# Designed miniproteins, single chains, continued (3): the designs that were tried, part 21

Each design is a single chain, and the fold is of that chain. pLDDT is the mean over its residues in the fold that is shown.

## One batch from the design tools (miniprotein)

Design m8751
Fold by ESMFold2-Fast:
Structure m8751 (fold): chain A 74 residues (1-74)
Amino acid sequence: MTPVQRAQAQLDALMAQYRAGRITRDQFQAGLQALLDAALAETDPAEREAMLGLLLRAQQEFVRMVAEEEARRA
């Protein structure tokens, strides 16, 4: 499994757990931070860029989900 494939699998698992209510926002952010640290430590520029792209998309989706949840309370 390549670094980007591993990151994708871990992101899919984090998103699924968060959507199922099994982890908190803080736990989800901690998972994203761990994956970001791994991406920044990656020495292959192509793999690093691919991992960072996955993380950016995951962060955008997370912000959208949080905004929708907050809008329901407003």
Scores: mean pLDDT 82

Design m8752
Fold by ESMFold2-Fast:
Structure m8752 (fold): chain A 70 residues (1-70)
Amino acid sequence: MEEGLELAREGLEAFVRGDYETAIRLFEEARKLGFAEEEARRLIEAIKQGDVAAATEAAGRIARLVNEAE
């Protein structure tokens, strides 16, 4: 869980920088480790579809989960 938390945090940092390829990879890894699996999946799908509103909402949910786990 701690490793998944770190990957999700790094994924959020990549997302806010506009590095979507890195963000997708990091969130896929975090999801596989069981951290924020549903929210990470939604964010990955939103990024792939270019849905900025859905991506921003999912990223906000992941950020809250990261803050709660720390």
Scores: mean pLDDT 81

Design m8753
Fold by ESMFold2-Fast:
Structure m8753 (fold): chain A 56 residues (1-56)
Amino acid sequence: MLARALEDVHATGPGFLSLKKGEIVEVLKELDSDNWLVRTKEGREGVVGKSFLEEI
């Protein structure tokens, strides 16, 4: 599943990813109701709040 960043995201700690608005990521796993594990096209993996993402 692919998702797009709705806004710039700044990593708040270890295991989280920073993304630019409009960046496309692959959703690997839904970790909980608020957080998804995603992978960028460069192969970076980490947690992003799902409220910052839109499924495409």
Scores: mean pLDDT 83

Design m8754
Fold by ESMFold2-Fast:
Structure m8754 (fold): chain A 82 residues (1-82)
Amino acid sequence: SERVEEAVRTAELAVDEALRIVKEDGSPFARDLARALVLMTVAVLKTSGDEEAYKEAARIVAQRLREAGFDPELADYLEKLA
């Protein structure tokens, strides 16, 4: 559905920005900001009321974080939501 596609695009943009933040500043503060951005984006998608879109977005975010080697614990948490 278009809603699932839109949710996935939104999630991918959030992960791209989160990974960019960490690349520009490897500090714990930048990592916390990147984590917050990802979590806030997934939370907003959840409030849309489309569980399929939310779960697919969470799955895509978890996969992207794992592929980048960023925050395995966050990736595990998001996979459990999917």
Scores: mean pLDDT 81

Design m8755
Fold by ESMFold2-Fast:
Structure m8755 (fold): chain A 65 residues (1-65)
Amino acid sequence: RAEELRIRAVLLRGLAGVAIFQKDKESIRELLEEARKLYEEAVSLGDEETAQMLRDIIEDLEKAL
């Protein structure tokens, strides 16, 4: 579960980068929703590294809107 969460966070980071580069506001909003859900899960599991990665992704997506 924790390893799967980290893999999902890494994939989400890549997708976020593409959406931000393309200035695709619809994809950015969808990825923000997903990132927030994964962040809550990471925090609940005590996975500090994955939570930090997701927090950085959320900040980048929020700034791109």
Scores: mean pLDDT 82

Design m8756
Fold by ESMFold2-Fast:
Structure m8756 (fold): chain A 110 residues (1-110)
Amino acid sequence: SPIEKAREYLSKGYEAYLNGDYEKAVEYFEKAIELASQDDSPEALVLKAIAYLNLGRVYYKLGDKEKAIKYFEQAIKLAREAEKSPDPALQETARQIREEGEKLLKEVKK
């Protein structure tokens, strides 16, 4: 499914990020966003929020503060929407993503 593939690309993107392969990380996170955008579920919103949060991290590492801020703000926005889900597990995951995004946004704006 698009959701299962999005999760796979998120995992691959994060591994590339940890290995310092930022170009590959961006490609994988963008593919995860594309796949998650094909699904209207609250779970898809969470996966998109995670992908945007990690794109923000990549651009922060690259010294592109403007792009980092934009992606962190997008992640926070999507996480806030996902927090409206009646599923407690999705609400909690979305809350964690939002709090991490807010923390990283504050750090970038220093």
Scores: mean pLDDT 90

Design m8757
Fold by ESMFold2-Fast:
Structure m8757 (fold): chain A 64 residues (1-64)
Amino acid sequence: SEIEEYQQRLYEDPNDPEALFNLGLAYYRAGEPSKAKAVLRAVIERFPDTPEAERARELLKQLE
């Protein structure tokens, strides 16, 4: 699954804000909003000065 693919990417390279953001999107598309929100918050916390963190902030506002 898409979720498993991004989890594997993050296992191999934990310093990948794109993979973490896409994992959040994958959870959202899978109908798991609580997990999606948690992962998107993790993008902001771990990678605050990235384009992915900005996208995560915008998406979180739409999901609330």
Scores: mean pLDDT 86

Design m8758
Fold by ESMFold2-Fast:
Structure m8758 (fold): chain A 85 residues (1-85)
Amino acid sequence: ANSEVFIINETTGYAIKETVAAGDNTVYMPKVELKPGEELELFVTGYSATSQTTVRVVINGDKPVLTVTIGPALTSEKAVVKIEQ
């Protein structure tokens, strides 16, 4: 089933909401919201209260890309990702 992911930059307050499916999803964010040393907080809703999300960040210049992977059911629905160079 499809779920929603909320991605929040805790430094700037920028937030997006996207519909995601099980497995890998591509989410675009402005590069100014993906600065090294900042943190993104991610929440997944509507999938399962026991589901876990893994986030991988790929910065590709002007169109930074996040890969959001919705994995097997675990005890957490959120992740915090520190942005690396």
Scores: mean pLDDT 61

Design m8759
Fold by ESMFold2-Fast:
Structure m8759 (fold): chain A 69 residues (1-69)
Amino acid sequence: MEEEIAELGRRMRDYLAAGKFDEAGRVGAQLLPLGAEYAAKHYKLTDDQLENLAKVLNIPVEKVKELQK
């Protein structure tokens, strides 16, 4: 996951530098759910933060809370 996030971030940056905004947007869309899932697994979050992550991941907040265990 961490290596995947780093690789996607690098690819997005390369596409932005090349002016390929559509490709950068697609990589960014993939990166957002992975970053949110990483935060849910590795950080202690408030209920408001968990609700926001559930929206980003498009999953029920109960599943995000399970990632905190």
Scores: mean pLDDT 69

Design m8760
Fold by ESMFold2-Fast:
Structure m8760 (fold): chain A 70 residues (1-70)
Amino acid sequence: SDAERLREIIERFLEEFLEKYEEAKKLGEEAVSEAEKKWEEAGKLVEEYEQGKISVKEFEEKMEELLKEL
């Protein structure tokens, strides 16, 4: 279902982000700031989906691109 697809991509993003964020903390404030920008972008995508501005497929595609940038 669409709900299961959304949950799966969000959970995967959270797991990958947490790993990258822990690594960023070891590198310093600039790396942490860059990770926080990716978190903000992910939050924006969630908002756009909730507002009906993007489809489940587009949300998944944009989240996959964001994951590649982590």
Scores: mean pLDDT 83

Design m8761
Fold by ESMFold2-Fast:
Structure m8761 (fold): chain A 83 residues (1-83)
Amino acid sequence: MSEAVARAVGAMLRLVGLSIDPNATAADVAAALRLLVEAAREAPIPKADLERAIALARELAARVGSTPELERALAELEALLAA
């Protein structure tokens, strides 16, 4: 497993952790998404995993509130999925 793949897995696990954390903030979600975007630029992430991350992030955004940073990270991740 490459370091980039390990980072992608770590970012996904962080998003899952945030989904069960009642104190998670929009900044926490945006940070996890940025880590996933950077990992995806270094190594290909399966489409199914990107779709799962986007779905979870949208659910989290509904709970924590959308910020420009969170919306930007989501848009970058959706652009990677669309490519």
Scores: mean pLDDT 79

Design m8762
Fold by ESMFold2-Fast:
Structure m8762 (fold): chain A 82 residues (1-82)
Amino acid sequence: SEELIKQAEENYEKGLKYLKEGKFDEAARWFSIAAGYYMQAGKYDEAAKAFELASEAYRLSGNERQAEVFEKIAKYAKEKAK
């Protein structure tokens, strides 16, 4: 749906903004929200990319546990894209 993709894109852009500002925990949350909308829209490759960015942002914030969780979620989304 167009609405889900639009919400995903808007939240992805928020993630990029916070990532650029060095606000890694906020960036990770926005990327994970964007990925959720991409998953609902069936855009699994885009969802995987957003989950990978969430994982990286959590790692940069020192939240290794969340980084590992989102790395696994990203792999799951990639498998759904096949």
Scores: mean pLDDT 90

Design m8763
Fold by ESMFold2-Fast:
Structure m8763 (fold): chain A 60 residues (1-60)
Amino acid sequence: SAEELAEEARKNGLEAAKKVGVLEEAEPYIEELAEAVKAKDVDKAQEASVKLLQVLDKGL
């Protein structure tokens, strides 16, 4: 379900951000992505995922 996918996206995003050391910077984008997935808002999910990847890249 969309809710289960949103939960997995949030869990995986938080784990990745924590490992890379950018948890605080990544949290708002992880939450935006999870909410967009629940709402099935493809455009917002794409925007949030791009911003999340940019934040994760800073920690790599």
Scores: mean pLDDT 82

Design m8764
Fold by ESMFold2-Fast:
Parts: C-alpha cells; sequence; structure tokens
Structure m8764 (fold): chain A 54 residues (1-54)
C-alpha cells in the first residue's frame, strides 16, 4: 500500500510520463519509464494515472 507521500510522487511520475508520451521523439523514453512505473506501483498504476490526468 502506498503512503500519502508515495502517492503524491507517483502522481507526479505519471504526469511526467504522460507529458513525455505526447512527444514522438521521447516515446521510447516514456515507454521505458512507464514499464518502470508499472513495476514500482503495480496495482496502483491505474489509480495514479487517473489522478494525474485531473
Amino acid sequence: MLTEEERREGVEDARRIVELAQDPSKASEAQKLAEEFGKRYGDRVAELVVEALR
């Protein structure tokens, strides 16, 4: 389970990945970060991404 601090960091990480994914030249970097993000946060990935898009 994520602490409140880890959750805030996860939301910021998700926002950064989304921003990088908008740039085609950075798509591979965004993909690698998304894989690391999924490994780090697991079942919380969907929750953090939804919160980041608000």
Scores: mean pLDDT 75

Design m8765
Fold by ESMFold2-Fast:
Structure m8765 (fold): chain A 53 residues (1-53)
Amino acid sequence: SHMEEERIEALTQTIVDMLKMMRPEEMKNPEELKKFEESARKRSRELIQQVRS
């Protein structure tokens, strides 16, 4: 649903922001940043789906 997409993006941004604080050197690399964003979005989708179980 549209609300799920918004929550996924909000959670993804939270995860990315935390990673920037925890691993700033890796997040300076644009290839690594892109991989982490994609991984965070995938995890966010999984977590949102699990909340409904």
Scores: mean pLDDT 78

Design m8766
Fold by ESMFold2-Fast:
Formats: C-alpha cells, sequence, structure tokens
Structure m8766 (fold): chain A 94 residues (1-94)
C-alpha cells in the first residue's frame, strides 16, 4: 500500500527528528536513509505529489540540521541532501 509507505516514512522522519534532538546522530542518519528509501518506493508507486513534497521538505530540513550540528556526519548529510533535492526536482518535472 502506497499509504502505508508514506505513513512509515512519516514515522521514521519523526523518530529522526527526536534522535537529532537527543544528539544521537548515528541513529538519525539510519532513520533518514530508511525514510528516503520508502519515499523513493512511494514515488515509484505513484504517491500523491503534495504528500511526497511535504516529506521531502521535512527530510531536507533535518539533513541541513544534521550538517550544522555534527561535523562527523557532514558528508553523509550532504549526500542525503543531494538525493532529496534530486527526488524533488524529478517529481516537480513530472
Amino acid sequence: SVQKLVEEARELIKEAEEAIKAGDYDKAVELLEKAIELIEKAIELGAPKEEILELLRRLQELAKKLMETSDKHILKAIGMLLRIIGLEFDLRLK
């Protein structure tokens, strides 16, 4: 179900936000990477653009925050940010 993928991605994003607040950046990276994978699957299955754009915006904000708060995770955060921006660009062109 596309709806289940979107809902699971929302929960992972929420958990990643809490992990960043707690200073658990390794956990935040794992959760963000899983959320991006679920969003990629949801896009492939035709999830509504508005819902996906909202989730991509939240992921982009969290990746930027991770980049600003953890020097150890800067390269991972940049990689995720570029992947998120690419997905948003592709989705807006369709």
Scores: mean pLDDT 87

Design m8767
Fold by ESMFold2-Fast:
Structure m8767 (fold): chain A 64 residues (1-64)
Amino acid sequence: MKEKLENEVEVSMLVMKGAVYKLAGDYKKAAEAYEEAAKLAREAGDEESAKAAEEAAKEAREKA
């Protein structure tokens, strides 16, 4: 149970990191952060967060 909560916090931090890079115009780093967030969310069994992060990573890669 504690591991799932820790993974949720890490996913949120990586999503924030991706958003900060996206706002700064660093789409390559934003995509990398979102992609890592998607991987962790998938490992945690959070498929909805994984899909959202995957979409954000795809959008950032297209703008890079």
Scores: mean pLDDT 78

Design m8768
Fold by ESMFold2-Fast:
Structure m8768 (fold): chain A 62 residues (1-62)
Amino acid sequence: MKLSEEEKEKLKKFLLSKGFSEEEAEKVIEKLNEEGTDAEVYLEKSEQTVNGKELLETALSL
C-alpha cells in the first residue's frame, strides 16, 4: 500500500517513540512504501508487542 504523507508522519513519530533514529525511521517508511505493506498492521502489532522495535526490525529484515 502506498503511504500518504499523513500516514508517513504518524509512522515516523511512532518509530521515533520506539527508539528508532530519524534515519532509521525514514528507511523503515521507505521500505514499507516500496513493498506495499499496510503500515497500520505494523503499527497495531508493534503497539501490542513489548518489543515493537525488534518486531519491525525482524519483519523488515533491518
Scores: mean pLDDT 65

Design m8769
Fold by ESMFold2-Fast:
Structure m8769 (fold): chain A 81 residues (1-81)
Amino acid sequence: MSPLDQVILAVEQAIEYVKRGDFESAKKALEDALKIAKEAGAEKVAKALEEAIKTLEEAPDDKEAIIKKLEEAKEIALEEK
């Protein structure tokens, strides 16, 4: 499994956690994904993940906005593969 494959899976898991209202598990998955993205040099993916984490922390009641940011991060990771 490549680093970007690991990031994509972690983002998919985070989307499911957000849908369940489990924001602590979502944040942990995204922080782990961010570490992998930074170690892989995937700067655009890392930035998208940082924006998603910030949205989750600042507006946790806005599940739609958080999921949109996570889908954007996933799309960027898929395009960099």
Scores: mean pLDDT 83

Design m8770
Fold by ESMFold2-Fast:
Structure m8770 (fold): chain A 63 residues (1-63)
Amino acid sequence: SMEERIEALKKEIEEKLRAGEKIDVNELSEQFGLDPGIVKFLAVEVGMELGYSQLEAVSKVVD
C-alpha cells in the first residue's frame, strides 16, 4: 500500500541521514514509486525530527 511505501521510505531516509548521507530525491522516488515532491517533503520532515533545522534538513536533499 502507499502507507507501507511511505513508512519504508521514512526508515530509509532516517538510516541515510544517520549515516551522514544525502537524500537523492529522484533515486528514492523511482525506488519507492512515490512522487518526488512527497519524497522531498518527507526527507525534510524526517531531518527535522532528527534535530536538524529546516535549512539544515533542506541542505541534505539533492534533486
Scores: mean pLDDT 87

Design m8771
Fold by ESMFold2-Fast:
Parts: structure tokens; C-alpha cells; sequence
Structure m8771 (fold): chain A 70 residues (1-70)
């Protein structure tokens, strides 16, 4: 199982991939703002949350990445 440090690293890597995908997909302003709100929440969890919350946050980010890739 991933450590806290490894989870935070994967979260940040996933966030950077999501940002790149939004730019490449020419996502609307509304979609970009919704994703930014989600990212802000995930970053809050990364600083203040439990390992379980971090794992759930990473899973949510990976699902979001898949949705943007469609």
C-alpha cells in the first residue's frame, strides 16, 4: 500500500496530467472552474486528511482524468 508521501506525489502528478488534458481538450471555462474546485478540495485533503481520505481523493482524481479524456 502507498505511504502518505507516495499518495501525495501521485495526487500531484495526477493533478498535473488533468491540467494538461484540460488545456489539450480546450475545455470550457465552466469545466475548468469545476475541476479547479475539485483540485482545491483534494489539496486540502492532502494536507489535513487521513490516508484513507487521500486514497479516496486519488481515486476520484483518476476517475475525473478518465472523464476528461472522453
Amino acid sequence: MLSREELIEEIEETIERIKKLLEEKNASKEVQEEVERFIERVRWIAEHGSLEELEQALEGLKELEKLIEK
Scores: mean pLDDT 80

Design m8772
Fold by ESMFold2-Fast:
Structure m8772 (fold): chain A 83 residues (1-83)
Amino acid sequence: AVDELIAAAREVVEKSTDPAVQEAGRRLIDAAERYRKERTPEAFRELMRAGSELVNALVDAGQFEAAERIAKAMGDVAREAGL
């Protein structure tokens, strides 16, 4: 789940020309890499916040399909965390 989220976020950063989407995507990648290593509640909360910020940036940019894909990948991470 976290690897799929990182892959989806990287694809979004590579394909988007929107600076806000690119910055939010990089923050999500960093947070997801941290969560992969630490598996702490703090790292999980940071990951969920970063993911929500990317979804909001994608919606603001009119990239609804990408927003849905990131939201689904975040849901898969939360499900694996027992949430």
Scores: mean pLDDT 85

Design m8773
Fold by ESMFold2-Fast:
Structure m8773 (fold): chain A 82 residues (1-82)
Amino acid sequence: SADELIAQGREALEKGDYEKAVALFEQAVALDPSNAEAYLLLGEAYRKLGEKTKALSYFNRAIQLDPGNKKAVELAEEVAAE
């Protein structure tokens, strides 16, 4: 399920395996394209890889899906200021 992939991706992020986290979160958004949390986490994984443009794109997608998500807005502003 998408939730299981998100859980595995979070574990990969905590271990510093950012490429594995990206792959797991990409699978999660493929299964549930409306999951704002999965896009936010995909953005964080790309940010950890130094892929600022991709990170910002995914944070913006999370904002489009959930405009009330203050965390997604804050993360997009942080990356844009870098």
Scores: mean pLDDT 87

Design m8774
Fold by ESMFold2-Fast:
Parts: sequence; structure tokens; C-alpha cells
Structure m8774 (fold): chain A 107 residues (1-107)
Amino acid sequence: SMFDLVKELAEAFDIDLSDEILRKIAEAVERYAPEELRVGVATAVLSFLQRIKITPDEDLSKLSEKYGIPVSTLRRIKEEIEKGSLSDETMELLVTDAIEFVKNSFL
């Protein structure tokens, strides 16, 4: 299943996210990502969420400059990660951005 794939990717890259977040990623990747991009998109979303999780609040401005995402949005996502669940709005944003990133990396 996509959840099993996402969980295996998280374990392979030492990404510490809740099972609820991993399930939300799997559901969003299945819903929004083309089949041929799903592994790349799942990996990109996992890596980005891990980066937000480990980045201190005072350094979120640097992450904002790198990815073009407002500090307020990154802070909201970080709070969602800390609560162990992501909103559908956050998942749509992350998967959409990850699709564009993966396409630009291979095309």
C-alpha cells in the first residue's frame, strides 16, 4: 500500500513523524500525485516535514527564504507536526509543491 511505502521511506531516511502524519501523506500522494511521481513526491514531502520539525522557530525565516513559503505558514505546519496531525489544506499545499519540485528535478 502507499502507507507501507511512505512508512518504509520514513524508516530508510530516519524521519521521525507520527503514523497519523504518515497516513495523511500516503492518502494525499495517492489523491494528488501521478503514479509515476509518487515515490519522488512522498520522499520530498517527508524530507520537507522533517526539515520543518527540526528547524528552531528562530531559523524558520531562513527556511522561508529557501522554499518561498511564508514564516507564518511554516510555523502553522510545525505546530501541526507537534500535535501529530496535518490538516487537509497543509497536505494539499505540500503535495502540490512536491509535485512541482519533482517535475523540475527530472524534466
Scores: mean pLDDT 84

Design m8775
Fold by ESMFold2-Fast:
Structure m8775 (fold): chain A 82 residues (1-82)
Amino acid sequence: SEVDSLKQKAENLIKEAKKLIERLKEMAPDDPWINRVIKAAENIIKEVKDTIENDPSQLPEKLKELEMIVKNLKAIIDALEA
């Protein structure tokens, strides 16, 4: 179903975001800017989980936010590795 597809996409994006957050914590544990970005990402993950439970109609919008966060986390990691 459409809802099942969106839920699977959300779960995959959450797993990816968590892996990227873990890597950033290892790469830059004492950077206040990176720590702020991590906190923002963790907040979006929580909002997506809350949306799945309480307001699934908002899930497409929240998934777009999570996708952007994943893209930004990847870009930060790439910049730190350069």
Scores: mean pLDDT 86

Design m8776
Fold by ESMFold2-Fast:
Parts: structure tokens; C-alpha cells; sequence
Structure m8776 (fold): chain A 74 residues (1-74)
């Protein structure tokens, strides 16, 4: 369902924002990494559920951005 995919992707977006806020507040890197890993899982699930090709491409871009941010922290 595109609606379920959108909800999962939005949840992933919120976790990415939470990770950025935690990083700005000086939280331990391990906690920031955990939030990004959770966001990645949500984006991967959103991609699996997405039926609209354009939404799927948008979710794939978000996934790659989150993975890049995770790699920069590791």
C-alpha cells in the first residue's frame, strides 16, 4: 500500500531528524547510529510496500542519504 509506504517513510524521516538533533546536542555517536539504522530499516520496508514508482524512487534516495550519513559517522 502506497499509504502504508508513505507512513513508514515519514517515520524514517522523523528518526533522521531525531538523529540530527541528538548529534547537535552532543549525544553519544552510538545512539545517533542506532536512530539512523532504524530509519534505514523503515525506508527499506517503505520501498518494499511502495506501488508508485516515483514514490519508490524518492524513498530510495532517502535510504541512500541515510546510509551515507551513517557511513560518515562510522
Amino acid sequence: SDREAAILATSGDLLVIAAEVMESLGEPKERVIEELKNAIELYEEAIKLAEDEKEKEEFEKKLEEAKKKLEELE
Scores: mean pLDDT 85

Design m8778
Fold by ESMFold2-Fast:
Structure m8778 (fold): chain A 59 residues (1-59)
Amino acid sequence: SAVSPEEARKLAEEKKEKGIEELVKSGMSREVAEALATHEMEEAVRLAEQGKATAEDVR
């Protein structure tokens, strides 16, 4: 099902925070982990605003 931009932002922000901590725990530097997670969050929100994101895309 399609995800609203508001829902995508909330889910992407939560996933970003969890993703950063997991990447850092796996040995990635916080700077790189934060940049990667932020880029993925921004892309998910952009796709949701265009009506192209699904619920699975932001899980």
Scores: mean pLDDT 70

Design m8779
Fold by ESMFold2-Fast:
Structure m8779 (fold): chain A 61 residues (1-61)
Amino acid sequence: IRDELAELASTPAGRKALELVGRILEEKGYVSDEEIEEIAKQTGLSKETVRRIAELVAKEM
C-alpha cells in the first residue's frame, strides 16, 4: 500500500491525482464517477488508476 502510494507520488500525474482525490474526500467523503473521469482527463491516467488512487487515499483517512 505505501509502496503503491510512493510510486504514484513519484510521477507528476500521480501526485496531481493524489492531491485532487484527497481534496474531494476531505470535503465530501467520497469521489464520484464524474470526478474520477475528470481527474483521469486532467492527469492522463486511466479511470481505473484514478479509482485505485481514491480507494488507497480513503483507507489512509
Scores: mean pLDDT 77

Design m8780
Fold by ESMFold2-Fast:
Structure m8780 (fold): chain A 86 residues (1-86)
Amino acid sequence: MHMEEERKRRAEELARRAGELRREAARAEAAGDAERARALLAEAVELEAEGALLLAEEAAKELGVSEEEVRARVRAQRAAWLAAVA
């Protein structure tokens, strides 16, 4: 059983897609389309949060903290980034 490998692969795919959205957002911003840039960044932040939450238990074990702390940090980071693009 390679559930850990499956979760990592899924998290990597989410991170890759988020990276693509961030690059599109940067191009939209450079073109003066702030609304499109904001929407793309919001999608990227959501995908990044999904990936991080998917690996929260493993991250908690690696860092020596609680899963609750990892999830709280991910949610706080997501909220801060969404506020920054509003």
Scores: mean pLDDT 80

Design m8781
Fold by ESMFold2-Fast:
Structure m8781 (fold): chain A 64 residues (1-64)
Amino acid sequence: SERDYINRLIALVLSTVGAVLEGDRATAERDLAEMRKLYEEAKKQGIATEDMERLVELAERLVA
């Protein structure tokens, strides 16, 4: 469901924040890759939202 995808993306953003603060680049990049995969899956299912896109963009800025 849309709600399940949004909740999973939020959890991954929080994980990415923690990884960046700890200097764990590998975990941050893995979390970002998973977020991108989830967003692509949501698009294929026709349930992607602008909020999902914004969460991915936020994570990309954190990892950069």
Scores: mean pLDDT 87

Design m8782
Fold by ESMFold2-Fast:
Structure m8782 (fold): chain A 56 residues (1-56)
Amino acid sequence: SAEKQEKGKELEEELREASKSREGLIALQTRLGLPADGVIDDATWAALQARADSLE
C-alpha cells in the first residue's frame, strides 16, 4: 500500500542521510543506543538492517 511504502521510504532516507556523514551516523547510533563511533561497524550495520527489516 502507498502509505506503508512511503513509511519505508522515509526510514530508508533516514538511514541514507545518517550514513552520508559521521555526524548523522553518530546521531543515529545514539538514537539506537549504540556506541556513537561515527563509523559503520558490525553492530551499527546489524541495527540499521534490523530497523529497516522491522517495517517489512
Scores: mean pLDDT 66

Design m8783
Fold by ESMFold2-Fast:
Structure m8783 (fold): chain A 61 residues (1-61)
Amino acid sequence: SIEELLKEAEEAIKKGDYLTASILLGVAELEMAVKKDYSYEERLKELSKKANEGLAKQVGL
């Protein structure tokens, strides 16, 4: 489910695994589009921002 994907992404972010988080968030975004369920859009955006910021720091940006 979308909720499960977002929860797993949040756990990945907490562990510093930003690549896994980004993949999970991408899958969640596709599921939202397929189901036309955008109830989680704000949460997706918050987690995507955290994953992108963490990944940028890991690659020295």
Scores: mean pLDDT 83

Design m8784
Fold by ESMFold2-Fast:
Structure m8784 (fold): chain A 78 residues (1-78)
Amino acid sequence: MLSKELILRGIALALRAIGLILDAERSDSPQKEEAIKLAQEALKLAMEALKSKDQEEAEKLLAEAEALLDKAEALLKA
């Protein structure tokens, strides 16, 4: 079973991804489509991490999701 900390982190990243997709869809940013694609991939990775029974694999997936969300946020701020 995943640690409580990893489960909470996975949920937080999934919610962050959903919020970013909603914000990007309402944005007039020229990079919103790329930001949405990155956030969608991050959401997928966070959900896969939450379904994982391996803590090491979950940690890897969450790290990848966080990196994609950071990149998506940077695109929307540019």
Scores: mean pLDDT 84

Design m8785
Fold by ESMFold2-Fast:
Structure m8785 (fold): chain A 96 residues (1-96)
Amino acid sequence: MKKLTITIELNTYGVSAEEVAKLVRETLEKFPGVEDIEVEVEVDPETGEGVVRVTATVDESLTEEQAQEIGRAIVKALRDELGAGVKSMEVVLEDI
């Protein structure tokens, strides 16, 4: 098993942290072999500036390219479904 960590900096433009966390979790649950999903979201309600932190357990066979694809899917969902302004995405895949 490997540990997947995704960190996304964004502006939510008034969308709540709870709505962001729900969409991120729903997006991750579409990927087979992604388990133990934890999503933390911090958003400044006045500015909409926020950070999403995801940790999950993934299969040993998952590649760095596949991990990046998962991160890109989350960014796409945040942009397309919530209109979020994504500033950065970092994806880390580590053996556990």
Scores: mean pLDDT 85

Design m8786
Fold by ESMFold2-Fast:
Structure m8786 (fold): chain A 60 residues (1-60)
Amino acid sequence: EKFDELLKKAAEAFNAGDTERAARYMSEAAKVSGLTGEEVVRKLAEYGAPTSGIVAAPVA
């Protein structure tokens, strides 16, 4: 599924230290799934990404 692919890419980008690209993939995942950004972060945690850094860095 597109949503799962985007979450995996976001997790990979974050683990590579590219929080900007991780945030872009998360935003696209939210748009595709209709979830909020917070819900996408929650799902991203299930894929093993350290979400605390993601939540702090791209704060609106």
Scores: mean pLDDT 68

Design m8787
Fold by ESMFold2-Fast:
Structure m8787 (fold): chain A 70 residues (1-70)
Amino acid sequence: SSMEEHEVLLLIVAARIMAVAASLYDPEAAERALELARRAEEALKAGDLERARELALEAIEIAERAIAAA
């Protein structure tokens, strides 16, 4: 497996962990972050590493903002 695929997979895992944490403070933002993480996983399965990375990072940003605003 390529290093880029593993890096993107770790970002998706991070996004999911952050979204679960965010769900305690902002369930709506957490749901959006989880949906983006799901789309990132689909993009990764399709071999679109750039899109998967973008979606995972957007999910992380949404979750981080939700936690910070709590």
Scores: mean pLDDT 88

Design m8788
Fold by ESMFold2-Fast:
Order: C-alpha cells, then structure tokens, then sequence
Structure m8788 (fold): chain A 69 residues (1-69)
C-alpha cells in the first residue's frame, strides 16, 4: 500500500531524528514527500494539474507537520 509506505517513511524519519541522526531524518522525510507526490500523481492523474498540485501541497504539509512534531 502506497499510504503505508509514506507512513513508514515518516515513522523512520521521526526515529532517526529522535536518536540525533538529523541528516538521515531529513533524507527519509524527503523520501516520504517523494513517495506522496508519486502516489498522488498516479492515483489522481485524470484530475486537472491544479487540483493534483493542491493535493500534493496538502500531503507535503501533513508530512512536514508530522515530522516536525
């Protein structure tokens, strides 16, 4: 499941951050954003580009907020 891959990446980034590995944490967080973008682009490919971008922006904001918490 693509959603599970994104959640696993967020969890991995938070775990790396918790042990002080900030470089790895940022890398994994960027990977989570990449997975989310690919997932949304494929799932919603029939929507207008503006709507797809809004969904991507919302998901990237969610991922960043989850990582920063």
Amino acid sequence: MEEQKIENAIAGARRAKAVGDTETAELIARHASYLARKYIEEKYKDLPKEEVQALIDAEESRIRAAYDA
Scores: mean pLDDT 82

